# Ledger of designs, part 51: designed miniproteins, single chains, continued (4)

Each design is a single chain, and the fold is of that chain. pLDDT is the mean over its residues in the fold that is shown.

## One batch from the design tools (miniprotein)

Design m13739
Fold by ESMFold2-Fast:
Structure m13739 (fold): chain A 69 residues (1-69)
Amino acid sequence: DAAAAQAEADRLLAEVEKLTEKAKSIGPYGKKAEDLLERARADTAGRVLSARGALNEIKKIIKEEEEKK
C-alpha cells in the first residue's frame, strides 16, 4: 500500500528531522545530517529506505560525536 509506505516514510522523516537538529547542536556533522535529510525527502521512489538510511547514519554520527567529546 503506497499510502502506508508514505505514512512510514513521514514517520521516519520526522525522526530524522529531530536527530538532524540534535546533530546541528553538538558538532560539525550538522550539515551532513541536513544533507542526508534532504536526500531522503527528495527520494520519492525509495523514500522509506532513504529515510531509514538517513536515520541510522545520523544516529551513528550523534553517538560517535558524543563518545568522542
Scores: mean pLDDT 76

Design m13740
Fold by ESMFold2-Fast:
Structure m13740 (fold): chain A 81 residues (1-81)
Amino acid sequence: DEKVEELLKEIKETIEEVKKKYENVLSKEEFSEILKKLSDAAVFLANKDYDGAIKALEEALKIVPDDEKIKELLEKVKSLK
């Protein structure tokens, strides 16, 4: 599915942006958790588990609630259901 492949690319790009943006801003534990949640979202999406991907992105947003890129990814994944 072309839309799923595009979103997987956007999640990978978001992981790289999060690494640069939050590495020195978040605690070591919060930084590790957000990277894990974004990676989990990519794995769920690759398996067409949209509910799992949505949950993982929502958990990432609990750590960085104002992150517009993660909010956009969440809405795009919701649109696939």
Scores: mean pLDDT 86

Design m13741
Fold by ESMFold2-Fast:
Structure m13741 (fold): chain A 119 residues (1-119)
Amino acid sequence: MKELIDEAIKYLLEKYGLELVEESEWRVDDAGILVKRFKVKTKEGKIYDGAAAATPEGLAVAVLRTEDGILHVVVIKDGKLVREFTLRLDNGALIPVDGRALTPEEGALLTHVLNALDE
């Protein structure tokens, strides 16, 4: 689980050219989901908040929150990048910017990530 989160965060950092500036301690929630918060810095010096979560079944997501509630999402399953996409958080709803539907598994895990970001 920890390794999957670290891979998801690393992919997000490398994809967007971001520097990792802060990481929280690992936390396991009541559902057995491992969560972690982090902060990143852009080349322009902007700081963004991120969080990542992983399931015991080998699914991990890392999310970066940018301006206007835009979320950049990376999904890893069984140690492999399976997708990347952008969401908009609008009045508590997760709306894909590209019109792609979330899987139920992705939507459930994203809820744990958003809860970690708001703590």
Scores: mean pLDDT 76

Design m13742
Fold by ESMFold2-Fast:
Structure m13742 (fold): chain A 69 residues (1-69)
Amino acid sequence: MSDESARALGRAGAAAGGRELSDEEATRVGKGIAQILVGLGLASAAALAGPPSPEELRAAATVGKAMGV
């Protein structure tokens, strides 16, 4: 996955928890969220290689809130 795709997922997760992250933190959180989404069968690794869909961003927001970010 690209760093920009990871940042988008990380920011969606953090925003659901009421927090804003730096670009570096968002990239790290987004990569973690992507691994969780793939592990849960909510996304494929190939789908996450491109720009995240609105559905993937909503799933990332749910995961981020559950993670307490």
Scores: mean pLDDT 71

Design m13743
Fold by ESMFold2-Fast:
Structure m13743 (fold): chain A 61 residues (1-61)
Amino acid sequence: SASVSGAAASAAGAAGDSAAAGTLGYERFKNGGGHPGLEASRAGRAGDSAAASRYGAQAAK
């Protein structure tokens, strides 16, 4: 489910839901996604939904 979490983080970020993007990015990180998932989480917590979307997309790969 790691790639699914990354894709979900990207979609949430694109929709402007930075909190959901942050949470999903962290789940991707916990499932072995590495740095992009963690960056998506940080961007989401900071309210930067655009950055969370971009990092979420990278984490999905």
Scores: mean pLDDT 74

Design m13744
Fold by ESMFold2-Fast:
Structure m13744 (fold): chain A 100 residues (1-100)
Amino acid sequence: MEIPPEAREYLRKAAEFAQKAAEYSRKGDTDKAVEYFQLASEYARKAAEAAEKAGNPTVADFARALSLGFQEAADYARKGDTEKAANLAQRIAEVARELV
């Protein structure tokens, strides 16, 4: 599937922020992990909007699913479940690879 350039750039930003969130989560820095998971969720949402405007509902649905997953990871991090947060981020990344 061809990902629209604007959506692709937002997905790239989401992935970069998710990587930082996972790193801070592994270090036990809950506040930084939550901040970066929220940024990853926001950019995944922007990717969904860009994909919808480009007429790619499948890519939009994919990006929305990533956004929700990052929000769930942020909630685990807020509860101090840093291992669950990191594991969820890794599972989201694996799903992303299967859909690209």
Scores: mean pLDDT 81

Design m13745
Fold by ESMFold2-Fast:
Structure m13745 (fold): chain A 111 residues (1-111)
Amino acid sequence: GAMAARLAEERRRVQDEADKLINEAKKLYNEFKEQGDRLAERAAREVGPEEAQRIRDETNKILDKLNYAISLAEAARESTPEQGRILIEAAKKVINEAKEDYQRVLERAEA
């Protein structure tokens, strides 16, 4: 009936939004991993092994946040529309926090 069609459309919208977030988080994961590796290698040469390890540790924490955001978005695809929307907002927040954390890694590395 009309109610079932509406719920199917709401579920489709959540799944579409989840897929966009998964793709964004995967792209950021690859970008931040590559950039973090380069920053750590530069720090090893110019500053020392302790700063290189600090950059690797901070980068890994950010990559873990992105993996967590992917998990939240994947859970949203399989959830009710209401729960899916909550998980989508949580995934967006975690992705934004990862972007902010990575900007701080870049700013410190350039200082």
Scores: mean pLDDT 89

Design m13746
Fold by ESMFold2-Fast:
Structure m13746 (fold): chain A 72 residues (1-72)
Amino acid sequence: MRLLREGEALLETAKLLPPSQKQQLEDIKNVAEKLEKRARELGAAGTPEQRAVYDRAAKIFEEAKKIAEEKL
């Protein structure tokens, strides 16, 4: 699913960015927070199969946000 791929790409970018790239880390944090919320909303409204996938996407976005916050 697209959200899972987007989450994995965002997480990878957060891991690779150095702490000196504060603006990019802040952007990742903000995007991850927004997409995590969206994934949780879509999961709550979806089928059990959809919910499982969106819950995984939300977890990946949450991890990306935490990594970005740790580097800020």
Scores: mean pLDDT 82

Design m13747
Fold by ESMFold2-Fast:
Structure m13747 (fold): chain A 97 residues (1-97)
Amino acid sequence: DAEAAAREALARIAKDPRVAAALDAWLAFQARAAQAELAGDEAAIRALARELADTMEALGFPEIAAHLRAFAETGDEAHLEAAARLLEELIARTLAA
């Protein structure tokens, strides 16, 4: 059951409160960025990425924050993809622990 598996994964992630907070912040960013993209508001997407970068740095993930800041400055989606990959690796390590 995909829903039960998702709940178990979230419960395991919640054992690391910084990783849980990083995932919550990322999901909130994706939802808000999707709305801004539908509105054609690129400036809002970049501002949201900068806000997320500050959150990631405060949580102790400076490498993810650096890629998000680079995306906010350049608009280069390769930096968003790099940030997403680093977060996925962080989640995978947390689930393996």
Scores: mean pLDDT 84

Design m13748
Fold by ESMFold2-Fast:
Structure m13748 (fold): chain A 69 residues (1-69)
Amino acid sequence: MTEVTPEAEAFARELAERLDAGADLEELRRELIEHFKIDEAKIEELKKMSEAGVAAPELHEEIMKRITE
């Protein structure tokens, strides 16, 4: 089974909090691609969720799901 490292979980939580605080997902796009190897399609889905006003806890869960997939 694919297990998420504590470092990846902490980073995903920080990203979700920054997005909820009003940070642009596009600003974090490079970090998501570089750090987690998340492809463009997954980032576009996260962007749509952020634009729809999804709160940090749900953004965190989605980021974690993308990392483990």
Scores: mean pLDDT 67

Design m13749
Fold by ESMFold2-Fast:
Structure m13749 (fold): chain A 89 residues (1-89)
Amino acid sequence: SLEEAEELLKKAREAFENGDYETAISYYVEAARKAIEAGDIPLATRALRELEEVYKNAPEELKKKAETDIQSLVDGLRAAVRERRAAEE
């Protein structure tokens, strides 16, 4: 749901500010996933951009663990954008 996505995004930001990259990545992944499921493309895009910033600064071991989740989210967001564009054109 949208409320769950917004709450997860808030928790992700707090974890990132505290230097807890593993927790931040986990919350950002879930926030982006929930936003995509809810059809909130702006929120999903924001969550993914913030996730990419955390990912760039994360230790290599955490980057490798998050790789598949990030790719899945990027693919999901691209699919949602294409579907919305096709419906409006």
Scores: mean pLDDT 82

Design m13750
Fold by ESMFold2-Fast:
Structure m13750 (fold): chain A 94 residues (1-94)
Amino acid sequence: SKEEVLEKIKEMRRKLLEYVKEHFPEYTELVEKYVNEVLEVAEKFLNGEISLEEAKEKLREIREEARKQLPEEVYLALGSFIREVLELLEEYHK
């Protein structure tokens, strides 16, 4: 269900933010900004407000911005989160 997908994304967000807060605390606010943008894209898609193709493009834009602003280790962790979110949205779309 939409609710189950959203709950999984929120749990993944919680784990990512705990990881960043522990290992890269100075990037916590910036990562929180990006994970909230990802969650907004996911919510819009799950509510039928945007297509899967639009969601994929918005997630790509977030990744490209984050790549410029974050050190590689933090960017890879966020990138993994974004990939997992996209996989959940693609599975929901089936």
Scores: mean pLDDT 88

Design m13751
Fold by ESMFold2-Fast:
Structure m13751 (fold): chain A 77 residues (1-77)
Amino acid sequence: SLEELRAKLAEIALRLQKIAKEKNDVVSAIAASIIRASTDYSKTREEIEENARALLDLAKRLGDKKSEEEIQKLLKE
């Protein structure tokens, strides 16, 4: 469901925000919070997938392979 997809992306965004804070990467932490907020306002699958792609780029920049793999699986479904 779209609600389950939103919930999973919110969980990943929170994880990436924590990782960014631990690395003192303020810009990435802010980016994660913005993507999380954008996901909460998303009404369509296409909008949610755009937020998922933004989180994927952030996961790659932060080196979090777990989040990267989880997002890639969500985008294929």
Scores: mean pLDDT 83

Design m13752
Fold by ESMFold2-Fast:
Structure m13752 (fold): chain A 83 residues (1-83)
Amino acid sequence: IVGRVEARLTLVAKKNNGRLSVAEAREALEKLKDILSEEAIEIILREIERVAREKGTNYVSLEEAKEAAKRGVEEAKKKGVLG
């Protein structure tokens, strides 16, 4: 699951100079509804949005997005809502 999330985020970031807006991350994760529940997508997006807010921007780097997504997937697993 984490590998598929990271691969999708990487594809989007390549078209945007290695960066992702929160909106672009949402669109990327919405394409993974076959493996992620709506609740899991929202949990992952909250982690990405937190990083963007801490930086005072609407963008994260690909590496920041991958790390945030990994934390979000782990949280969704703990809640039993991953898929």
Scores: mean pLDDT 80

Design m13753
Fold by ESMFold2-Fast:
Structure m13753 (fold): chain A 83 residues (1-83)
Amino acid sequence: DPLQQTGVLLRALASKYGLTLPAAEEHQIVELVFNRLGTNPSDIETVLQKLKNNGEREITLANLKPVIDEVVLQPLVNAVEKV
């Protein structure tokens, strides 16, 4: 089950970065991550690193969505930036 694999990976990486994954939102957070990033360890780790750098202590739908948008758009931004 790819969704279950994404959940296992997300929990492991959250622990690595000292971020709390709240039980009440866990399923919705895992689904959001899976639907937008799949089971890509590098992209998921980049998202969690950005959350930690933003001073977040907990993963929420509200703080996660903008950071996922940044990670998904980053290759496109890098391809367009010419400075």
Scores: mean pLDDT 78

Design m13754
Fold by ESMFold2-Fast:
Structure m13754 (fold): chain A 95 residues (1-95)
Amino acid sequence: SSLEIGKLLRQIDDHLLQAASHMSDEQQLELGGFWSKFQGEMLRSLDLKDYDKLISLIEDAIEWLKELKKTASPEGQEHLDKAIELLKQLKELIK
């Protein structure tokens, strides 16, 4: 449902914000730019009911966050792992 999708997105946003608090200003800008673009593309895909594109966007986001995790602090890694887990839940909800 749109309510469950919205709830997962708020939880992902919270964990990404918490991860960002353990990052440099440069990394925070990179993460913020990535997440803003993802949200815009995702909302468009939801409006168009293009679930195949939405699944692809979620998979790309998971891989991007996995790469970011490689250079993150342990505290940042914990929150990135939670965001990745929630993105996987979002993907299963849409399938």
Scores: mean pLDDT 87

Design m13755
Fold by ESMFold2-Fast:
Structure m13755 (fold): chain A 66 residues (1-66)
Amino acid sequence: KLEEIAKKVAEYLRSRGVSEETIKEAVEIVRSSEDPREIGEKLLEIEGISEEDVAKIVDIIKDILD
């Protein structure tokens, strides 16, 4: 499940033109927690990821976990 989430998050951010360095940081955050809320809060601290991108990532996590 975590690898599927990480892959989809990376593909989404890459499609949005986010840098590979930022994608790697976001993927590490996604792998660090099982709580979508905690992941969302940490992702909002990353420069180069918008609030809309964070909301989409949280949706991806919820879709795979439920």
Scores: mean pLDDT 79

Design m13756
Fold by ESMFold2-Fast:
Structure m13756 (fold): chain A 74 residues (1-74)
Amino acid sequence: SEVEKVVEEALKKVKELEAKFKAGEISFDEFMEKLEEIVSETMKKLYELNAPESVLREFYQYVGDVVLEMEKLA
């Protein structure tokens, strides 16, 4: 439940960041900087909650896919 909420909040933040980048409101460098902050905060929270390795792996994979997609637009 708490793990799910942390992931849902992180995904919302990532989607908002993607929207800003796609709209041309932020540079790719700023997108990457802000994404790194979201990932660092989220991973810290997930570790503190003893989230399953599968959850950490799925989140990491999701972020990797987002980076690859956004890089193609840069």
Scores: mean pLDDT 86

Design m13757
Fold by ESMFold2-Fast:
Structure m13757 (fold): chain A 100 residues (1-100)
Amino acid sequence: MKEIAERLKKIIEEMRKKLLEVVPNPPEEVRKLLEKIEELAEELLANPDLSKEEFIEKVAEIGQLLMEIAKKLDELGWKEAAEIAKKAAEEIQKLLEELQ
């Protein structure tokens, strides 16, 4: 699980870096979602005693939050940033499939 949590954190860090290059000052609603994703990723890395089921549930939540970011950014006209978030969500989905 730790190796997968580290891969997850890298996906999120790379996504955030790319997204902030396109949208340096994201809307507060998007910023809060990004913070929640970072908190969940840190929790997964810090808690090796999580069950496989609990780990999978938290990874799935991160994927859902990334899709919510993509939707909000697309609605605001930030199509490139929305695509960055969507691509990260797809990477998380592949990681989730590997876990099952």
Scores: mean pLDDT 83

Design m13758
Fold by ESMFold2-Fast:
Structure m13758 (fold): chain A 81 residues (1-81)
Amino acid sequence: MTAEQLEARVYGELDAAAAELGVTVNPASLEEALAALEELLLQLVERYAAEEGLDEATLQEYKAQARARVAALRAQIRAAL
């Protein structure tokens, strides 16, 4: 996957997460887009946990997975540059 394809994926996932939460985001850079994506994914995880009545341990695991996913995307982009 090229850096351009990974960047397009980040913006696509950010737009999808923002739409799901009913918010608008306008990142000035790819790094801001990655930071915004992490924040919105954590908010979606918290909303899901509240709706499903998940325990604290499961919530923390899902938050860790969301953070790991964004970190992996950031690493892939840096490796492709």
Scores: mean pLDDT 82

Design m13759
Fold by ESMFold2-Fast:
Structure m13759 (fold): chain A 89 residues (1-89)
Amino acid sequence: AKEKRLALLRERFHADLLQKAQQLSDRFPSVAEDVEGFVEDLIELERAFVNNDTETIETIVQKWGPELVEVSRLLNMPAVEKAAEEALA
């Protein structure tokens, strides 16, 4: 079913992001403190951006700060990068 396919794609996306974030953790102290929480917040931020949930966007961006913009760019997550830039402006 379509719903099962989307769930599997999200699981793979999460695993791929986690591996890439772990590779970047030595360069970004904020990410190094909680790699798993960072990845979960990246996925939630993308969902919040799609759903126009400004409160969640602001909360996550304030938690991770300016490093979120650079890391999202390196992870090729343009929606997250844009949301972070707008919330930090």
Scores: mean pLDDT 78

Design m13760
Fold by ESMFold2-Fast:
Structure m13760 (fold): chain A 100 residues (1-100)
Amino acid sequence: SPTRDPISGEPVEYDAATDLMKLSPGSRALLELAGEPPRESVKPSDFFSSLVDWILTHGLVPEDPSVVDLSSAPVLREALGADRVSVGDLFRWLLEQYYG
């Protein structure tokens, strides 16, 4: 299967020799939001690990990991206008915020 951007689902450039995927602008912005330094490429496993660590550190994932509780992130809650959103809706909003 082609390597896909975790946020948009679109195919991305992937180098199997280095295990590096080229980040889309949206994926890069999300990693920067998570406190990662700016970079053009990352291992797919490292991308997901960094986002999971960020979400868990900020308490944004409820008991059902498909839904994010924004009560611990008042800036996001104000911006999205909701106390709870799906992970997919959060990522879509982040893409629209930076690239929409």
Scores: mean pLDDT 63

Design m13761
Fold by ESMFold2-Fast:
Structure m13761 (fold): chain A 72 residues (1-72)
Amino acid sequence: MAPRPTTEQDVADTRALLDRLLALIEEARRRGDQFSQEVYESLARMAATVALTHSESPETRALARATLAELD
């Protein structure tokens, strides 16, 4: 059961987290660091899955779904 409705801050916080993880993946990719790239992809996938599972907000869930689509 969701404890509270989402706010603009919740959406912004989720976006900042996912953007940071995607930036880390891109940086690892630029360096040719396959191991770090795979680790960051796993972390981003987990963060997006948590957002989809716990968030009641359509906006937060849309951000998480978009992140999973980029990783797939």
Scores: mean pLDDT 75

Design m13762
Fold by ESMFold2-Fast:
Structure m13762 (fold): chain A 86 residues (1-86)
Amino acid sequence: SKEEDVEIVLTLLEAAKTGKEPEQSIIDRFLSDPKLQRIFEILMYEEIKKPLSEEEKRKLIEELLGKSQEELEELKKKAEAEAEAI
């Protein structure tokens, strides 16, 4: 479900920040889904620009889940360029 996809991305973002290993089932689901991987990359670049609250991250993930793969690739490239400019 969309809510499950949101929780997977949030869990991976928290794991990246804290160093805590997420459940293997979450890792497997994430690695099997290129869309979730692209959303995760976008959120990582956005957090480099400005720390995001849990609610802001959830809302952004929900928005990104509604986008096409092509739109996500364009957004990732833009977020990467903006983060590197800081």
Scores: mean pLDDT 84

Design m13763
Fold by ESMFold2-Fast:
Structure m13763 (fold): chain A 66 residues (1-66)
Amino acid sequence: MRELARKIIDIAVEKGGFSEEEREELYRLLDEKGPEYAVIVAFNKLLETMSDEEVDEFILEVEKLA
């Protein structure tokens, strides 16, 4: 799960245009609060910058990793 969550965070960082500091914060959340929490935080952050169609594409890309 943690490896998958890290890949999801990396995709979110790339698609959302997040800074390296924001990526490090998400990785810290992954380590401290667990993979599910970190993924939810990353996803909520993406929802502010992406259209519904882009969010759907992100979800499909994540599903391909599983």
Scores: mean pLDDT 75

Design m13764
Fold by ESMFold2-Fast:
Structure m13764 (fold): chain A 101 residues (1-101)
Amino acid sequence: DAERALELVEKAREAYKKGDYSTAASYFAAAGILAALSELRGDLLGAARVLARMGEFYEEQGDYESAARLYERAAELAREAGDEELAEELERKAKELREKA
């Protein structure tokens, strides 16, 4: 599920870049659902990676509040999975973006 979700995030980013916002929104919605399914199946790191990739998109668009929220959730999932290094990195990114929002 997480790998498919990451593929959908990349398709959403490409659609957005081309101005196809409705297609981008559909791919982001599908990626979010697959991230939630990954979490429910115990793939917390997979879910964290999907949310972090979505956060990168919002950061690129200057939506620092949305990006920070996604990084914060991804950090929580990474910490639950035992990846303290990834959690700390994502928390640092979220804090920096909140200071810009």
Scores: mean pLDDT 85

Design m13765
Fold by ESMFold2-Fast:
Structure m13765 (fold): chain A 100 residues (1-100)
Amino acid sequence: SSALEELEKVIEETLKKLQELLKTTEPSDEVERALAGVMLHLLSALEAAKAGDWETARAHVERARAIAERLAATAPAEEQPLVDVVLEGVERVEAILERA
């Protein structure tokens, strides 16, 4: 599925962007845990989509969005670039799922 290929690409690109920023930005434990939570839900959404379970995929993306939005509201200014990466990743994944 082209949607699956787009999902894999977006999630991989989001992970790579996070990895690059983490070379110069050390997040607090709370932010690191929240970032991991967003990525775990995006990876779970991909796994559900691969199984043809698009409803479960959407539920995981909704959870990822909720975590990312809370993180955007609470993370320190110096850590906002990390938040921007995961929020962009969530928005791109949501756009793909709207077409699936």
Scores: mean pLDDT 88

Design m13766
Fold by ESMFold2-Fast:
Structure m13766 (fold): chain A 61 residues (1-61)
Amino acid sequence: SPEEERLRAEMERARERAVAQLRADLESQGYSQEEIDELIAGVERQVASLTAERLAALRAA
């Protein structure tokens, strides 16, 4: 649906901003590239889970 496409686009933009901000913050704090990649992977999983939950809620409405 158009609402689902809009939600996916919104969540993707939020993911891009969150990942970029987190990477910059962790790099400034002296985290290793390996540690940064692990933490970013965690954020990616959380965003995917939240997107699925929001899509399910939208479909229930």
Scores: mean pLDDT 85

Design m13767
Fold by ESMFold2-Fast:
Structure m13767 (fold): chain A 92 residues (1-92)
Amino acid sequence: NTPDANGQTELHKAVAAGDLEKVKELIANGADLNPKNVLGEKITGVVDAEGNTPVDRLLAAGHTEIAYVLMEAGADLTVADVNGQTAGMLAK
């Protein structure tokens, strides 16, 4: 639940790694699905150097199950990537 020095929570790291079991475990333990980094930005909406969110990378890798689990748990997937696509549009 506590973000690291870069504002990344365990949930953010598990989503980025494509670890479905860890994502489910963290959600079941009440992990914050929309944590903000030190700048007030949502962790699940923080983009990498290419403009991709962790969820965008999961969808590109075919890990739609993780995106579905996050949506069902109430995560905000409306953050657009560098191409203007939201995770919610891609996981339709």
Scores: mean pLDDT 58

Design m13768
Fold by ESMFold2-Fast:
Structure m13768 (fold): chain A 71 residues (1-71)
Amino acid sequence: MTIEELKEQVEYLLENLESLPLSEFQKEVLEKLKEIFDNSESDEEFYEKLKKLLEEEEPKLKKLIEELAKK
């Protein structure tokens, strides 16, 4: 998965958030991803912040990342 692919999928989920039955876990991870998007000035900065989040929250994020990888 590239940063561009992940960004597109998160944007899609955020756009359709009201119509999707999301779990509390999925909502929390999407909120964290949105915060990273909003606070990143460049794709490189976004990628570094995303790597750090994955390293710190790997057990929780792994499930959502697998779902985001499925189009």
Scores: mean pLDDT 65

Design m13769
Fold by ESMFold2-Fast:
Structure m13769 (fold): chain A 66 residues (1-66)
Amino acid sequence: MVTVEITVDPKYVAGVKSLIESLGGKVLSETPTTIIADVPESSTDGELKVALDGVGGSYRVLGPAG
């Protein structure tokens, strides 16, 4: 697991949260435009990356999940 900071349009936040949970991740905190979550490392090169590319979102890895 890695902790990521995701920036996305507010209308997609709920969808991104559902995707994170479906991948076995955990949402730690959110604002209207930002989600901080623990996600599987494989998801950053897979489903999460593809979904964010599709909605014009971005993410950065903060480090190992605590």
Scores: mean pLDDT 81

Design m13770
Fold by ESMFold2-Fast:
Structure m13770 (fold): chain A 78 residues (1-78)
Amino acid sequence: SEIRELVTRLTGLAIRGIGLLFELERKGADPATIEELRERLRRIVREATAAIDANDLEAAREKLRELEALVEEMEALL
């Protein structure tokens, strides 16, 4: 199912993002930067979940791309 694939991908990206926030915190990254990234992660995950719930596959894919970009941004800070 397309929806199942999107949910699996969203879950994987969310877990990776949370793990990266822990790694950044452990390495002594600026607390204000961590809080900003955490808020952005929560917002994108919420918006992706809402798109999936509405069965809006195009919006869901767009939000997953935004989440991937955020994860890549976090990785670049390590």
Scores: mean pLDDT 90

Design m13771
Fold by ESMFold2-Fast:
Structure m13771 (fold): chain A 112 residues (1-112)
Amino acid sequence: STIRDLPAGTELRVTVEAETEEELRRKMEEATRALEARLDDPAERARVRSAGDVAFDLAVEAARRGLERWEHERDGVRVAAYTTPEGRGVGEASFVTAAGVRLVFTAVLPRR
């Protein structure tokens, strides 16, 4: 089950939800590690780790501040953060692999 075996244009989405920051961090680390195991390129594995960390940090910030949706793209990585109507903070980071697969990381945490 290697990501390179997926057709170009495929979107693979990893969504992690937790009720606490500590649980979210642990679940994001586990999900990121599982996804890294499906990638052969060390640079893409490093990008997966970075994207997971960014999604987590953005979810925590959105949960604290209450944010309207914003999006930004830099160096091929798209990021988004917002607070849901239910009061959950959402952080998202995504990038496209060399094989043309978009990997999307979404982290969700309750507003505090």
Scores: mean pLDDT 83

Design m13772
Fold by ESMFold2-Fast:
Structure m13772 (fold): chain A 73 residues (1-73)
Amino acid sequence: MAMNTLEMKEASEKEKEEALKDLYNSGDKELIEMAKESQSKNPKYVIVTVYGNGKKIGLSIVSKEDFENFKPV
């Protein structure tokens, strides 16, 4: 069954620190670069917490524009 409700919120500072640690340890070069840019003076990426059907399903990194234009389903 597909998720009937999907929501993204900007991650808390604590969640961002945990996500950054995991991203830097992922070995994924693109994710590491996105993580660095999310912490820059002019961030183009944001770390978000994703909820499906009201339950936290995980953390993600998305562009700031995609986050601002995201509509809950």
Scores: mean pLDDT 72

